Designed miniproteins, single chains, continued (5). Designs and how they scored, part 13

Each design is a single chain, and the fold is of that chain. pLDDT is the mean over its residues in the fold that is shown.

## One batch from the design tools (miniprotein)

Design m16423
Fold by ESMFold2-Fast:
Structure m16423 (fold): chain A 83 residues (1-83)
Amino acid sequence: SVAERAREVIDRLSEVSVRADELARKSKDPEKKRELLSISAELGVTELDLVIMLRTNDPNLEQRIAEAEKVIEEAEKTLEKAE
């Protein structure tokens, strides 16, 4: 169901956000730290948006899930380069 996909994507956003924050905490480069914290923040905002849309049965939820998956993919590519 769309609701099950939303919960899975919410969990992935949370996981990747935690990874970005952990990498930021370990980084000694201020510029890299800022980039990683920015990514963590964007993932957090996306997660909150999906939670609200899921709770309100928003008709755009399916489209927003697809957008969130792209945000995750872009974040994961940046994190891979940061490791």
Scores: mean pLDDT 88

Design m16424
Fold by ESMFold2-Fast:
Structure m16424 (fold): chain A 57 residues (1-57)
Amino acid sequence: MDMEAIRKALEEAAGGPVEELEFPTGGSALIAVATEEDRKLLEEYKKLIEEEKKRLE
């Protein structure tokens, strides 16, 4: 799979940036953000996940 092409396609489709959500279990997901509120909420979730990951590591 071409992650670069997928990311660009998601950014175009969403009309905004694509966010990568890293899970504390060591996984991650690439998520397209459609609305500004969703973007802000996703950023908060991303911070929470990163803090949990730091705590676990």
Scores: mean pLDDT 67

Design m16425
Fold by ESMFold2-Fast:
Structure m16425 (fold): chain A 62 residues (1-62)
Amino acid sequence: KEEKLKKLKYLLEQLTDFLDEMRASGLSQREFAERLGLSERTISRMKRLKEEIEKEIEELER
């Protein structure tokens, strides 16, 4: 449980930092994705994964 929480929090930090960098860049989601060789759909999936990880952490901390 503790090890799983640690890994999930680490992934959440990385996803949050990535999305915050995108926001701070002033680029559109499409332009930011293209700069990194990713699709816009990949960025959307990362946003969804962040929400899912946040929910899983909540459940584990209950």
Scores: mean pLDDT 79

Design m16426
Fold by ESMFold2-Fast:
Order: sequence, then C-alpha cells, then structure tokens
Structure m16426 (fold): chain A 93 residues (1-93)
Amino acid sequence: SHMAAEAALNDAVEQLVRLGIEAAKRAGNPDLIEKIERYVAEAVDAANRGDLEKAREYVQKALDVITEADPSKREEAQALADRFIRAAEALVA
C-alpha cells in the first residue's frame, strides 16, 4: 500500500541518517552530517516526485559519503540504500 511504502521510506531515511551521523563522528568530521542529510533529503524529494533515477543518484551520493567516512559501514549503508529504493519504487507502482 502507499502508506506502507511511505512508512518503509521514512524508516530507511531515519536509519540511513543515523548511520551517517555515526560514520561522520567516527571520521571526526561533523560537517559530513549536513552533506549526508542534504543528499538524503534530495533523494526523498526525488522519490516523492516519482523520479527514481534522481532518487537512486542522491541515495548513492549519501552512501558514498558514509562509506568514505567509515568503510566498515559499507554493507549496512548499501542495505539501507537498497531498502530506500525498494520503498521509492513501491511509491510509484
């Protein structure tokens, strides 16, 4: 359902931002938090517009920042990005 897709998207967003904050703190670079939040916000805006290409682009940019800040989080960040995209796809189905 649309409501279930929205809930899944919001959960993935919350977890991805949380992971990003942890990665930024581990890297000793809190400025990365704002960068990650901006990319995630752009991905959400794209998903809400039905622009799956831009949603994938921006969530990948967020993933890249998180992975560069803390490579140990790569697998978890990828899983969250995949959940985000699945939720975005469900919103436009």
Scores: mean pLDDT 88

Design m16427
Fold by ESMFold2-Fast:
Structure m16427 (fold): chain A 95 residues (1-95)
Amino acid sequence: MKPEWEELIEKGDYEEAIKVLEERLAQETSKSFKIGLLTKLGVLYHKLGKYDEAIKYFEEARKLAEEAGLNGIVFMLDGAILQAKKKKLFPLFEL
């Protein structure tokens, strides 16, 4: 079944999707699923212009991915962190 937070993201209800994902993250014990949830939270905070929060979630996901040996995910998260840092420094410009 489609998760509630996925429907919220599709509708653009990012703040509500964040609440649902944070509740799900608090109950998650699987490192692999935590990486996915943390990455989604980072993306949603980025969409809301909350770049410091986005960077924190991406860095936490990166740490777990690195511990798990998921080098492809680490590379993806490095790119996401860089994009969020660019937006934080130049929020008024299209990059």
Scores: mean pLDDT 80

Design m16428
Fold by ESMFold2-Fast:
Structure m16428 (fold): chain A 78 residues (1-78)
Amino acid sequence: VSDDTKLDLSKENVDQTIKLIRTQPLSDEEKTKIESVLRQLSEESSSATVREIREALSGLSRTAQLITVASVVEVNSS
């Protein structure tokens, strides 16, 4: 997926992404931070590019960033 790919951040897709994130091998603290960031992005716009999502997650570990982007892509593909 390219950095310029727009992903749907509607409330429904964000809620599905958060459910998926809760099943991933991440700490509870990382999961809570990811949920907060994704909800904030969803409030600002119904869509974001992969780059915008990655930049919003810049305060998190590389593993958390990669898992979050992959989870958003998975939900958008379902």
Scores: mean pLDDT 82

Design m16429
Fold by ESMFold2-Fast:
Structure m16429 (fold): chain A 85 residues (1-85)
Amino acid sequence: MRMTIRLEFETREDALAAMQAIELLETLGVRVVSIELEGNKVIAELEADTLEQMERAVEALRQELEKLGVKVKSFEVEFEPEEPP
């Protein structure tokens, strides 16, 4: 199962902090496939075996961003479980 997270911040420093928070999600049993930084935006692709692991990763990310005090302008999540044949 694959998930894309798109985050936008007010500052590049907040975006860099978010990238580090996303990397910590690997401790929850998800794989970070890619992370891209575009100015003050972060786009990350994650892979996990179950939807429950993905949902826990999203919750953990939200909590970590709140602890870091970052200002999130937008938080978008897209789930892509399988490619069509």
Scores: mean pLDDT 78

Design m16430
Fold by ESMFold2-Fast:
Structure m16430 (fold): chain A 61 residues (1-61)
Amino acid sequence: NLMEEIKKLSTELKELRDKGYVSEAEYNAAMAAALEAASAGDYQKARDILQEAVAKARKKA
């Protein structure tokens, strides 16, 4: 379920931001891009944007 994956990834990205592995600017950019994709009906792209942001943040941890 793409919507559940998006919700999970959004939560993970927020947690990584709160721990300092993602800057506020990077978090805001990823969330804005994901929201734009979802608003266009492209939930796969929204999920991929968030997944990439989470993966990048995890490499810093």
Scores: mean pLDDT 84

Design m16431
Fold by ESMFold2-Fast:
Structure m16431 (fold): chain A 72 residues (1-72)
Amino acid sequence: GMAELGEKAKKGGEGAYKAGKAALENRDRSMGAAAQHGGREAYELGKKAGDEEGIKAGKEGYEMGTQALEAG
């Protein structure tokens, strides 16, 4: 259901954020790209679910992945 999609988006976004932060610290462009992709997917899933926390987590994951790519 929508609640399940929102929870999945939140977990995916949080995971992408952590991966992006690690990629930024290690200047790992490949991991940064993966974090950006995961964050984008979580953001889109959060929008479909109408879940504010999922949308926010996905956006933060995407932004962190983007920072890791820019720093490499």
Scores: mean pLDDT 82

Design m16432
Fold by ESMFold2-Fast:
Structure m16432 (fold): chain A 98 residues (1-98)
Amino acid sequence: SKKLTEEQLKKLEEAVEKAVREAHEKVLKGEMSVDEAAELVKKKVKEYLVNEVGLSEEDAEKIAGMVAEVVRDGLLRGKSAEEIIKEAKDLLKDTYGS
């Protein structure tokens, strides 16, 4: 599997944290459904990975899709933004960090 550098992983984790916090807040306010929030996170993470990290669209789609599923499951289970962020970061480190 493709591995990310420590710097790439750190930048990805920061982008995920920002996207998850925004999506979680909008769902709590009734401004977004869980599915819309997961799609927002996927879009933002994919865009960041292509434009700022320099990944291919295929690699970015796979990573962003993986993060979006963690967000979707977490929101459906009523998890906090902090819990969802931790689970997403742990998954990314396990899959791409080493």
Scores: mean pLDDT 84

Design m16433
Fold by ESMFold2-Fast:
Structure m16433 (fold): chain A 99 residues (1-99)
Amino acid sequence: SMKEELYEALLKERNGERVELPPWLKELLEKLQEAAKAGDWEKFRELIKELLGLEDEKIEELWEEAKKLAEEQNRTTFEYIANITFNLAKLEFLKKQEE
């Protein structure tokens, strides 16, 4: 299933392994990066929700955490905060799959 392919890809990435992404995942990740570069929060959030199945409220919580981390690093661009948010969202997805 797509969810299984996503879990395996993210688990390998977490372990530092090289990952060959299936075409559907590569396309979705490209759209996510475009939204981040465009500063489009609504599109970014919807793509995270579509990819990882997280609730809007959780994604917003992760964004606020990412923003604080970005401020500590003096890197407060939307794209940088979005990249941290996505990494935190991936960890939440993996935690949920491990149950």
Scores: mean pLDDT 82

Design m16434
Fold by ESMFold2-Fast:
Structure m16434 (fold): chain A 71 residues (1-71)
Amino acid sequence: MTREEEIERMLREAQELVLEGDLDKALEIMREARELADEKDQERVDHALELIEKIKETREQLEKAAKLAAL
């Protein structure tokens, strides 16, 4: 299998993990993909990593807001 095919598979796996709510594991997979990526795929992987980190931050902010609303 090519490196590009492996990166594509890892991107799909990370997407499934995000949908399942397992953001920490999705980040781990993306960090592994970044180590395998060539220059062209590195931009794509870095963008995905940044988006997942932003989703995780937003989730943490929403959890904090929910705790404040619960008294």
Scores: mean pLDDT 80

Design m16435
Fold by ESMFold2-Fast:
Structure m16435 (fold): chain A 93 residues (1-93)
Amino acid sequence: SWVEEARALVEAALEAARESAELARAGGEGVRAFAEGVRAQGDRATQEEVARVLEEGAERLREAAAESTPEQAEALLEAARRMEEAAEALRAA
């Protein structure tokens, strides 16, 4: 379920960016809180798999940013950075 939730967060961030930069930023902040929960409760394999999903998600967000308006690009890159930070925290455990 943690891996499925991580995939859902990535998809939500991509979809939110199409609606508004504010929703995309909120999604990125939610990822940090989610990763804290995974780090506290998830086993090693779950933490590693969630980290991979978030890293892949960050790459997808960066790719989307290259094709977006400047305002949307800023929100997407901010969300990507938060996903990368969350993945690093999970790998450091």
Scores: mean pLDDT 76

Design m16436
Fold by ESMFold2-Fast:
Structure m16436 (fold): chain A 88 residues (1-88)
Amino acid sequence: MSPELREDIDRGVAVIAMAAAITAEKQRPNPNENIIKLLEKALDYAQRGDFKEAAKQLRKASEEAKKLGDDDTAAFYEKMAKIFEKIA
């Protein structure tokens, strides 16, 4: 696999994962609108190729999830942020 093709695949996966995370948060019994807005900002940055700023928004979403006691969701957003930083 060429390095360029690998980067394109990683970017596509990141955008798909971002859309899935937004859908999952909206489907929670009590969705947090601040987290949803942060995830939507992260998706917008990722779609524009600004993965560094997308990662920052994901870290903010992770912090909000931790405040709600949702450590699993917070850990998921932190993992996504690290992936975005790797492809930035």
Scores: mean pLDDT 78

Design m16437
Fold by ESMFold2-Fast:
Structure m16437 (fold): chain A 80 residues (1-80)
Amino acid sequence: MEETVRLMKEAMDNLKKIVDTSGLSKDLEDEIKSLMGQAYNKGKDEVAKVKDELKKSVDDGPDISSGQSLRDKMKKIVDS
């Protein structure tokens, strides 16, 4: 439980960096936050995967295209 909360906080910190640097639309940000919440409800492993995808987006330099790709990758994590 504590580990899942820590991973979720790290994921939220990475999302904030993406929003601050790439100018993600509010709709896309809200959709990503919804997917993060769905991952949290599924468990620690899904939150860890979501965190890793968000970190990769930060490391690769986020743009409009990468924001959409990130959303699609997060949907696959949550839907699996």
Scores: mean pLDDT 77

Design m16438
Fold by ESMFold2-Fast:
Structure m16438 (fold): chain A 100 residues (1-100)
Amino acid sequence: MREELKRRLAELGRELEEIARRLAELARRAEELGDKELARELLIAAIAAAIISAGLHFLSEHAKDSTPVEVLEAAVRSGERALEEFRRLAEEAEERVEEL
């Protein structure tokens, strides 16, 4: 179970890193199209996703046998929620950028 949770944390970290890059690219496109406010919002979201990704990777690498399973499970749930929200934001932002 602990090894499965650690693998899931690493997977979530990679997925959040990918969505962070997608949000950063959408921010660049919004800025080029003249929507500086949307660009700023998306850049902040990209930074937040990158920070969460780094935290999940850190926990995946440094979790020991003494690390409570409940902490790993909570981190997985938090990471999954964050990924869902950032993916939703990216989809909404992509639609908004297409309308600019």
Scores: mean pLDDT 86

Design m16439
Fold by ESMFold2-Fast:
Structure m16439 (fold): chain A 90 residues (1-90)
Amino acid sequence: MTPEEARKAMEEAIKMGDKVGLLRAMATAMRGAYIDPKAREAALEGLRVAEKSKDKEVSELGRRGKELLKDKEGQKEAMELAEKAAKEEE
């Protein structure tokens, strides 16, 4: 997935108002960033779009995830945070 594809997918999820789907997409992006450094660029673009969401929870998760993706340990924490949010739906 390219950074442009990730950004577009995130924007579409936000427009649909599917919060669970959006959180799962964020979890997938963060997990990819942990596994592959090249996927980190796509994840960062997606999280940047999520940070601008009108949903405060999605916006806060996007901001936090973007901050955590700066290093390998933070990338793992971001993946766990997003997975927890997606499974609990809150």
Scores: mean pLDDT 70

Design m16440
Fold by ESMFold2-Fast:
Structure m16440 (fold): chain A 75 residues (1-75)
Amino acid sequence: SEERKEKLKEILKESSKDVKESLETLVEIAKLVPDSTLEDVIKLLEDMLATTDNPEFKKAIEEKIEELKKELEKE
C-alpha cells in the first residue's frame, strides 16, 4: 500500500548514514507487508532506484535487487 511505501522511505531517510543497513531494514519491513511477494519488494526497490540521485545508494539498491531476483529464482 502507499502508506507502507511512504513509511519505508521515511525509515530509509532516517538511517541515511548507513545505506546498506537502511536497505536491509526497508526490505525486511516490505517482506512483513501482508500479501507482499518478493516481486513486490523488488518493485519497491526499483521505484526507489528511479527516485534517487545518490550514486552510492543507486549501486546498493541495484545490488539488492539482484540478490532478491536470485532469491526469487530459487523459489
Scores: mean pLDDT 70

Design m16441
Fold by ESMFold2-Fast:
Structure m16441 (fold): chain A 95 residues (1-95)
Amino acid sequence: APAQPSPLSAAELVQAVRDIIEESGGWATIDEIVDALLARHPGALSRSVVLAFLESLIERFPDAFARRRDEETGRTLYSFTEKGIALVERLLALS
């Protein structure tokens, strides 16, 4: 498929997710990550597309993300791992 003009590459999106997690003190919910990405790029991303991308990324590359359940909120918190850095390099090589 021909490369489509997108405001964010897959590697840029993964880096943005990492930055958002770090801004949240090292752990963030999917909902917080989605909201922050939409706020960062208004009109460039849709909530459903970002959510589907994040869920697909976490499912296909579980080693890129550490998971913890927050008992206070009942939500799953995510953190970016060293294997997540290797994922960025791999996505850049495929671009």
Scores: mean pLDDT 72

Design m16442
Fold by ESMFold2-Fast:
Formats: structure tokens, sequence, C-alpha cells
Structure m16442 (fold): chain A 58 residues (1-58)
């Protein structure tokens, strides 16, 4: 994706990480999936796997 899409993905990951630290796994998964919708390829696959993993932890 564009640099803007990459930044959107990074922002989603940062917000997801913060939500996990607060114990809000559903919100973390939502942020990661939202970020995944703005990117493609390996980055998207990583974000979707991260979302599934945080939901499994919660």
Amino acid sequence: GSAEDIEAGNEGERRGTRAVALGDYETAAAYLREAASRVSGEVRDGLLRGADQVLAAG
C-alpha cells in the first residue's frame, strides 16, 4: 500500500497493543482488523493473525 496505508496499519497496531495492555482484547482485535482493511499482503495477514490471537487470549 501507500505510505499513508502503512501509517494507518502502524497506528492500528499501536492502538491494538495499548488495548491489550488494558485487557480489552475485543477492542484490540477490532483495531487490528480495521488496520488490516487499509493494507494488503503480508502486513494484512500479520494484523489478521494478531487479531485472532488477541481474541483467543481474551
Scores: mean pLDDT 76

Design m16443
Fold by ESMFold2-Fast:
Structure m16443 (fold): chain A 89 residues (1-89)
Amino acid sequence: ELDEEIEIGVLEIKVAVAEVNKDYLATGQAYLELGKLYDKLGRKEEAIKSYQKAIDAFQKAIETSTDPEERERAQKLLEEAKKYLEKVK
């Protein structure tokens, strides 16, 4: 229903909000979604950058979180982001 550029804009806003809140798990999730969207659109360079940002954010979530459940989710999402990054060639 929404134009692809609008979907990108919505995800960029989600990234910005998560970063302002220092919510590294949410930041990683938003970048992972943005990477998947760019990949689907054939925008491979932007997909790669977004996946790399997701990986960085998930690593920070693991390092900074005191919640074992959040660390486990971040670790699983980190592995997912790495797999998507390897598929973008």
Scores: mean pLDDT 84

Design m16444
Fold by ESMFold2-Fast:
Structure m16444 (fold): chain A 94 residues (1-94)
Amino acid sequence: SMNDDLIDYINRAIATIQQIAQQDPSIQADADDAISAANDIRHVADTYQLSQDEIQQFKDLIDQLIQAIQNRDSAAVRQTIVQIGQRIRDIIAR
């Protein structure tokens, strides 16, 4: 399903973030928070039937999160987590 594709995408993203944190432990706190946000998306994908647009929005936010971690941009990590939370709230409020 499209939800299963998103879950697989999330699992690969979590593995990537973990690898970056292993190479650079100084980002561990941001990596942990990013992984938590990715797991929140996974829980939503397990619970709700997502539209193609919602799946693409989550994939875009996951890509943004990985880029922020790669760039060691804590402010961008925080901002992306807030955006993830807003999208999750929009889905729950349906």
Scores: mean pLDDT 90

Design m16445
Fold by ESMFold2-Fast:
Structure m16445 (fold): chain A 74 residues (1-74)
Amino acid sequence: SRAEEVRENIEVAEKRLKEAEEKGLLSKEQYEEIKKLIDEARRAYEEGRVAEAMRLVIEAMEKLDKALEEKKKA
């Protein structure tokens, strides 16, 4: 279901964020911004706002990918 897909995407985003932080790949500001989006996605999911949760987790993943690309240039 779409709800199960959103839940799995949130879990993947959380794991990727934790791994990037543990490897020192993110600034504090980048970490906090992405974490806030993931936390908002989780809240939206828990409140039954599945479409909003999907949009928020996609935005979080896009910001994470951008931050990792910026780190590669440094």
Scores: mean pLDDT 86

Design m16446
Fold by ESMFold2-Fast:
Structure m16446 (fold): chain A 66 residues (1-66)
Amino acid sequence: SDEEFKYKQEILLDAMKEHPELQGLTARELAERTGQSQGTISRMLNSLVKEGKLVRDPKTGAYYLA
């Protein structure tokens, strides 16, 4: 559900806040670390960037806290 997706998205964001080693990673690397599919992680990351909570480096594809 959209509500479950939003909940999992916030868990990913909180994990990145708690674990600095999760910052500077690509969608593929975050998928490998979390056990989620790359498609699911990419959707979550895109949503968090759209909400202004993460930024994506277009040169590296890496994600950081906003």
Scores: mean pLDDT 84

Design m16447
Fold by ESMFold2-Fast:
Structure m16447 (fold): chain A 85 residues (1-85)
Amino acid sequence: MDAELKEHMLAQLDAIAAELLAAGEDPAWVDEFVERLRELIDAGDYDGALIAAAEAGIELARRRGLNSAEAQEAIARLREQAAAL
């Protein structure tokens, strides 16, 4: 894996964290989520990081009862990215 892939994964992680915070998620939970994914990325497990991100996103949407088209589309994109690994 090269520096470009790692940089891309970290940028996506930052974007996901920003979206979660903008959606009003608990900052402590977001920090824990980011730390977990960063550990996977640092270990070179980019596939595991994308899958973990998709699963966490789906679970959060479910727990919050988010049924908006925007939330469903964002979840679908994350799931599609994980499936393409």
Scores: mean pLDDT 70

Design m16448
Fold by ESMFold2-Fast:
Structure m16448 (fold): chain A 98 residues (1-98)
Amino acid sequence: MALSSEELAKLSKAQAAEAFASLSDEDLQALLDVFLEMMKNSDPEAAVESMSDHALMLLVYAFLVLVEGLSKAEAKERVISMSREELREEARRFLLRA
């Protein structure tokens, strides 16, 4: 394959988002419930700062689908386009609202 490192990084984000899109609404709700319970027992800022890119993407994706009512396709495209800092800011906003 003749892909650059930047193209490989984009492909990795797209592959992660495809995996999220394969999850049922029940699976997404269970994951969101786990994240919310973790936040009740810890500093939300520290927790968000310590999350992996994939964990942040999954948390934001779940919130966009289940709470904001976005389609799985729209939530996937949004999450792929976001930087780590944008994902952290959205995660903070969602956790404060939940």
Scores: mean pLDDT 73

Design m16449
Fold by ESMFold2-Fast:
Structure m16449 (fold): chain A 68 residues (1-68)
Amino acid sequence: GKELTLEVDLTNSENLKAAGEQLKSIGGEDGEGAIGGATRELGLAREAGYKGAVLHVKGGKAELVEGY
């Protein structure tokens, strides 16, 4: 699957939208898994009070590398 590292400003809706479009570009089952995982991880980071997040996306999975 396609591998991506995304830096996301959780306070900027335009940046969030751009990250979502990059995830959609993966396509297929890996893309669906990555979108679901990224949405969950970014939601949790935002709830924890982080202003930004770094995600690593590979093989239908998204991992939160850093929140700040």
Scores: mean pLDDT 75

Design m16450
Fold by ESMFold2-Fast:
Structure m16450 (fold): chain A 93 residues (1-93)
Amino acid sequence: SREEWAEAVVTAIGMAVAMFDRGEPAEEIRRAVEEHLASVGLEAEVEVDKENKTIHIRVYKDGRLVAEVTIDTSNPESIKEAILRAREDILAA
């Protein structure tokens, strides 16, 4: 369901930020997000920029873009806005 996709994307955002804050490698963050979203049938493209402290996530269903967020990991408001935007985009898809 779209609600399951929205919850999975919200969880993936929180997981990515937590892994980034723990200093985990960019490739491990990418893999964790991609595997989590794949568990509910979504595909993801994840870009982790350690220098600028940003994470960019694009979420696809059957090749169609259903959500896109950019997270400033140093800014709690950016994290909250990314969560709200991802939920809005998925439920509108």
Scores: mean pLDDT 86

Design m16451
Fold by ESMFold2-Fast:
Structure m16451 (fold): chain A 55 residues (1-55)
Amino acid sequence: SRLDRVALALFFTDGDLAATARRLGLSRGTVSRHVREVMALLGLDSREALLAHLA
């Protein structure tokens, strides 16, 4: 899904939203929204927690 792609791309960019946006061909705003959606779905409160969860 789109959220899974965003989470995976974020993991491989070490949490870099700009690099993730460039990789996926999305705006930074769109990536930020999707990252917040994934974090909310998983009950996480930071990008650092999300990256730790994906490891």
Scores: mean pLDDT 78

Design m16452
Fold by ESMFold2-Fast:
Structure m16452 (fold): chain A 71 residues (1-71)
Amino acid sequence: MAVSDEEDKVRRESFERMKEAAERGDEKGMEEEKKRMVEELVKLGVPREQAERIAQQVRDAAKSEVEGEKQ
């Protein structure tokens, strides 16, 4: 898979920031971090459609970890 060290860093940092926003119930912060992640991945050469899918998965995972104590 074409995952560079820079892509991995963007994913890790974005996940941490989205998780923190989710812990606060900051929906706007979550959306802003998701958009930032998409733009950073696109800058690294990831196609926008793929970047959006990755960012959505990371956002959903972060939100699920905070909201889903039963999941």
Scores: mean pLDDT 77

Design m16453
Fold by ESMFold2-Fast:
Structure m16453 (fold): chain A 95 residues (1-95)
Amino acid sequence: MKEVEERAYREAKESDKVEYVFEGLENWEEGHNLLAAVVRGVARAAKETGREVEVTIKLTTKDGESFSVTLRIGPTRSEIVETDGVDQEAALKKM
C-alpha cells in the first residue's frame, strides 16, 4: 500500500491525469485499501502543487466483479466525475 501511495504521489506531481488498474483482487477490502492509497497519494500531490488532478481507478476481483471511478482531486476538495460497475446506490439500499 505505501508503494502504491508513493507511486500515485510521484505520477500526480508530473501529470494532470493518472490511471491505475488493479486486477485479480481477493476481495473488495483489498480494493478499498488500494483506492484509499491512490487517493492519498494524489491528494498529497494536489495540495503540494496547487493543481487539480483527474485520477481513474479500475478494480476487478477474481470473481469478475468490477468497479471503476474517476475522481477530480484538488488542493481543497475532491469530486466524483464518473463511476461504473458496483453501484454505490445499490449498496446503500442493502443497508
Scores: mean pLDDT 76

Design m16454
Fold by ESMFold2-Fast:
Structure m16454 (fold): chain A 90 residues (1-90)
Amino acid sequence: DRRERALRALDVNEESLHDPELVEKLRERMEELKDEWVERAYELAQLDEFGVAYMMLIMGVSEQEAVDMVEEAVERDRLGLRDPFRRPDA
């Protein structure tokens, strides 16, 4: 359910995750919209299950890795630490 909701919010079908070409396009899109996607990811991370599914799409990682990333991001945000998902200054 959480994965399905996140996929629908991002206009991505679960079947699309099986296509490496579509996964690469998703990564490219993430790079272009990094700031917006990071902000949305933090809001969704607070929803726990929804955040995990969203992070899978943004980072292109497995569910297990997404859980770790969501937990780390939420904890760092609560502690007022640097946002791990933000782009460094160029």
Scores: mean pLDDT 54

Design m16455
Fold by ESMFold2-Fast:
Structure m16455 (fold): chain A 87 residues (1-87)
Amino acid sequence: SELAEQAKRQVDALMAQVSAIAQAALASGDKAELEKAIDILNKFRRDLEGLREWARRNGDEELLAHVEEAIAKVEAMIAQLKDALAK
């Protein structure tokens, strides 16, 4: 559907944004920037979890797979940020 295609494009755009935020925080090494990045990525992960549930209920397996891949990548970035925060 057009909505599913639009949702995938929106996920990709937001993934690029949060990836840039995570990279900037990691490069800075600043505790406050790392904590802010973790908060932003946790919020995005929650938004993706909502979209995952919608895709599941709608039977859109392609959107579901795309969102699950995005969640896995966000979780990996959060783990990396937490490791950096622990020093």
Scores: mean pLDDT 89

Design m16456
Fold by ESMFold2-Fast:
Structure m16456 (fold): chain A 82 residues (1-82)
Amino acid sequence: MGEPSPEVLELAEQVARLLENNDLRGAYELVAAAAIERGLATEAQIRELEARYGLERTIHLLLGAIARGIRLEEAVARFEEG
């Protein structure tokens, strides 16, 4: 089973702190950068999701992709099926 790494848990904590401060844009940019650095998403894919689902849902999809080590496309497919 894919347990979140300490690095992923630290990222999730930083995102939660930004969301508590009502900094949705900061949280979005932090998780977007992390997903791109991990090769899980491109900037273009992330911007397309923001346009389609909004900022908050895009943040959750990006965190889900990072936590599971899967591509953003797979995380979106799982979300659209459920």
Scores: mean pLDDT 79

Design m16457
Fold by ESMFold2-Fast:
Structure m16457 (fold): chain A 76 residues (1-76)
Amino acid sequence: MKKEEALELLAKGVEAEKRGDFQSAIEHYEKAAKSGDPFIASLAYNNIARIYQKLGDYEKAEKYLDESVKKQLEAG
């Protein structure tokens, strides 16, 4: 996936989240996280974690926060 395509997926996720469409937001963020860019993946996982916190799924929120931190370290 090109970085530009991954950034577009992040933007679509943000717009879905603003509408309260958390399922669509998570789907867009998961696709962005698979881009191969660790910085974009870190942002995507952090956003997914925030959504799961809002939904009360703290176990999934913690899992995605851990993935976000790992990707942030890979990004430098």
Scores: mean pLDDT 84

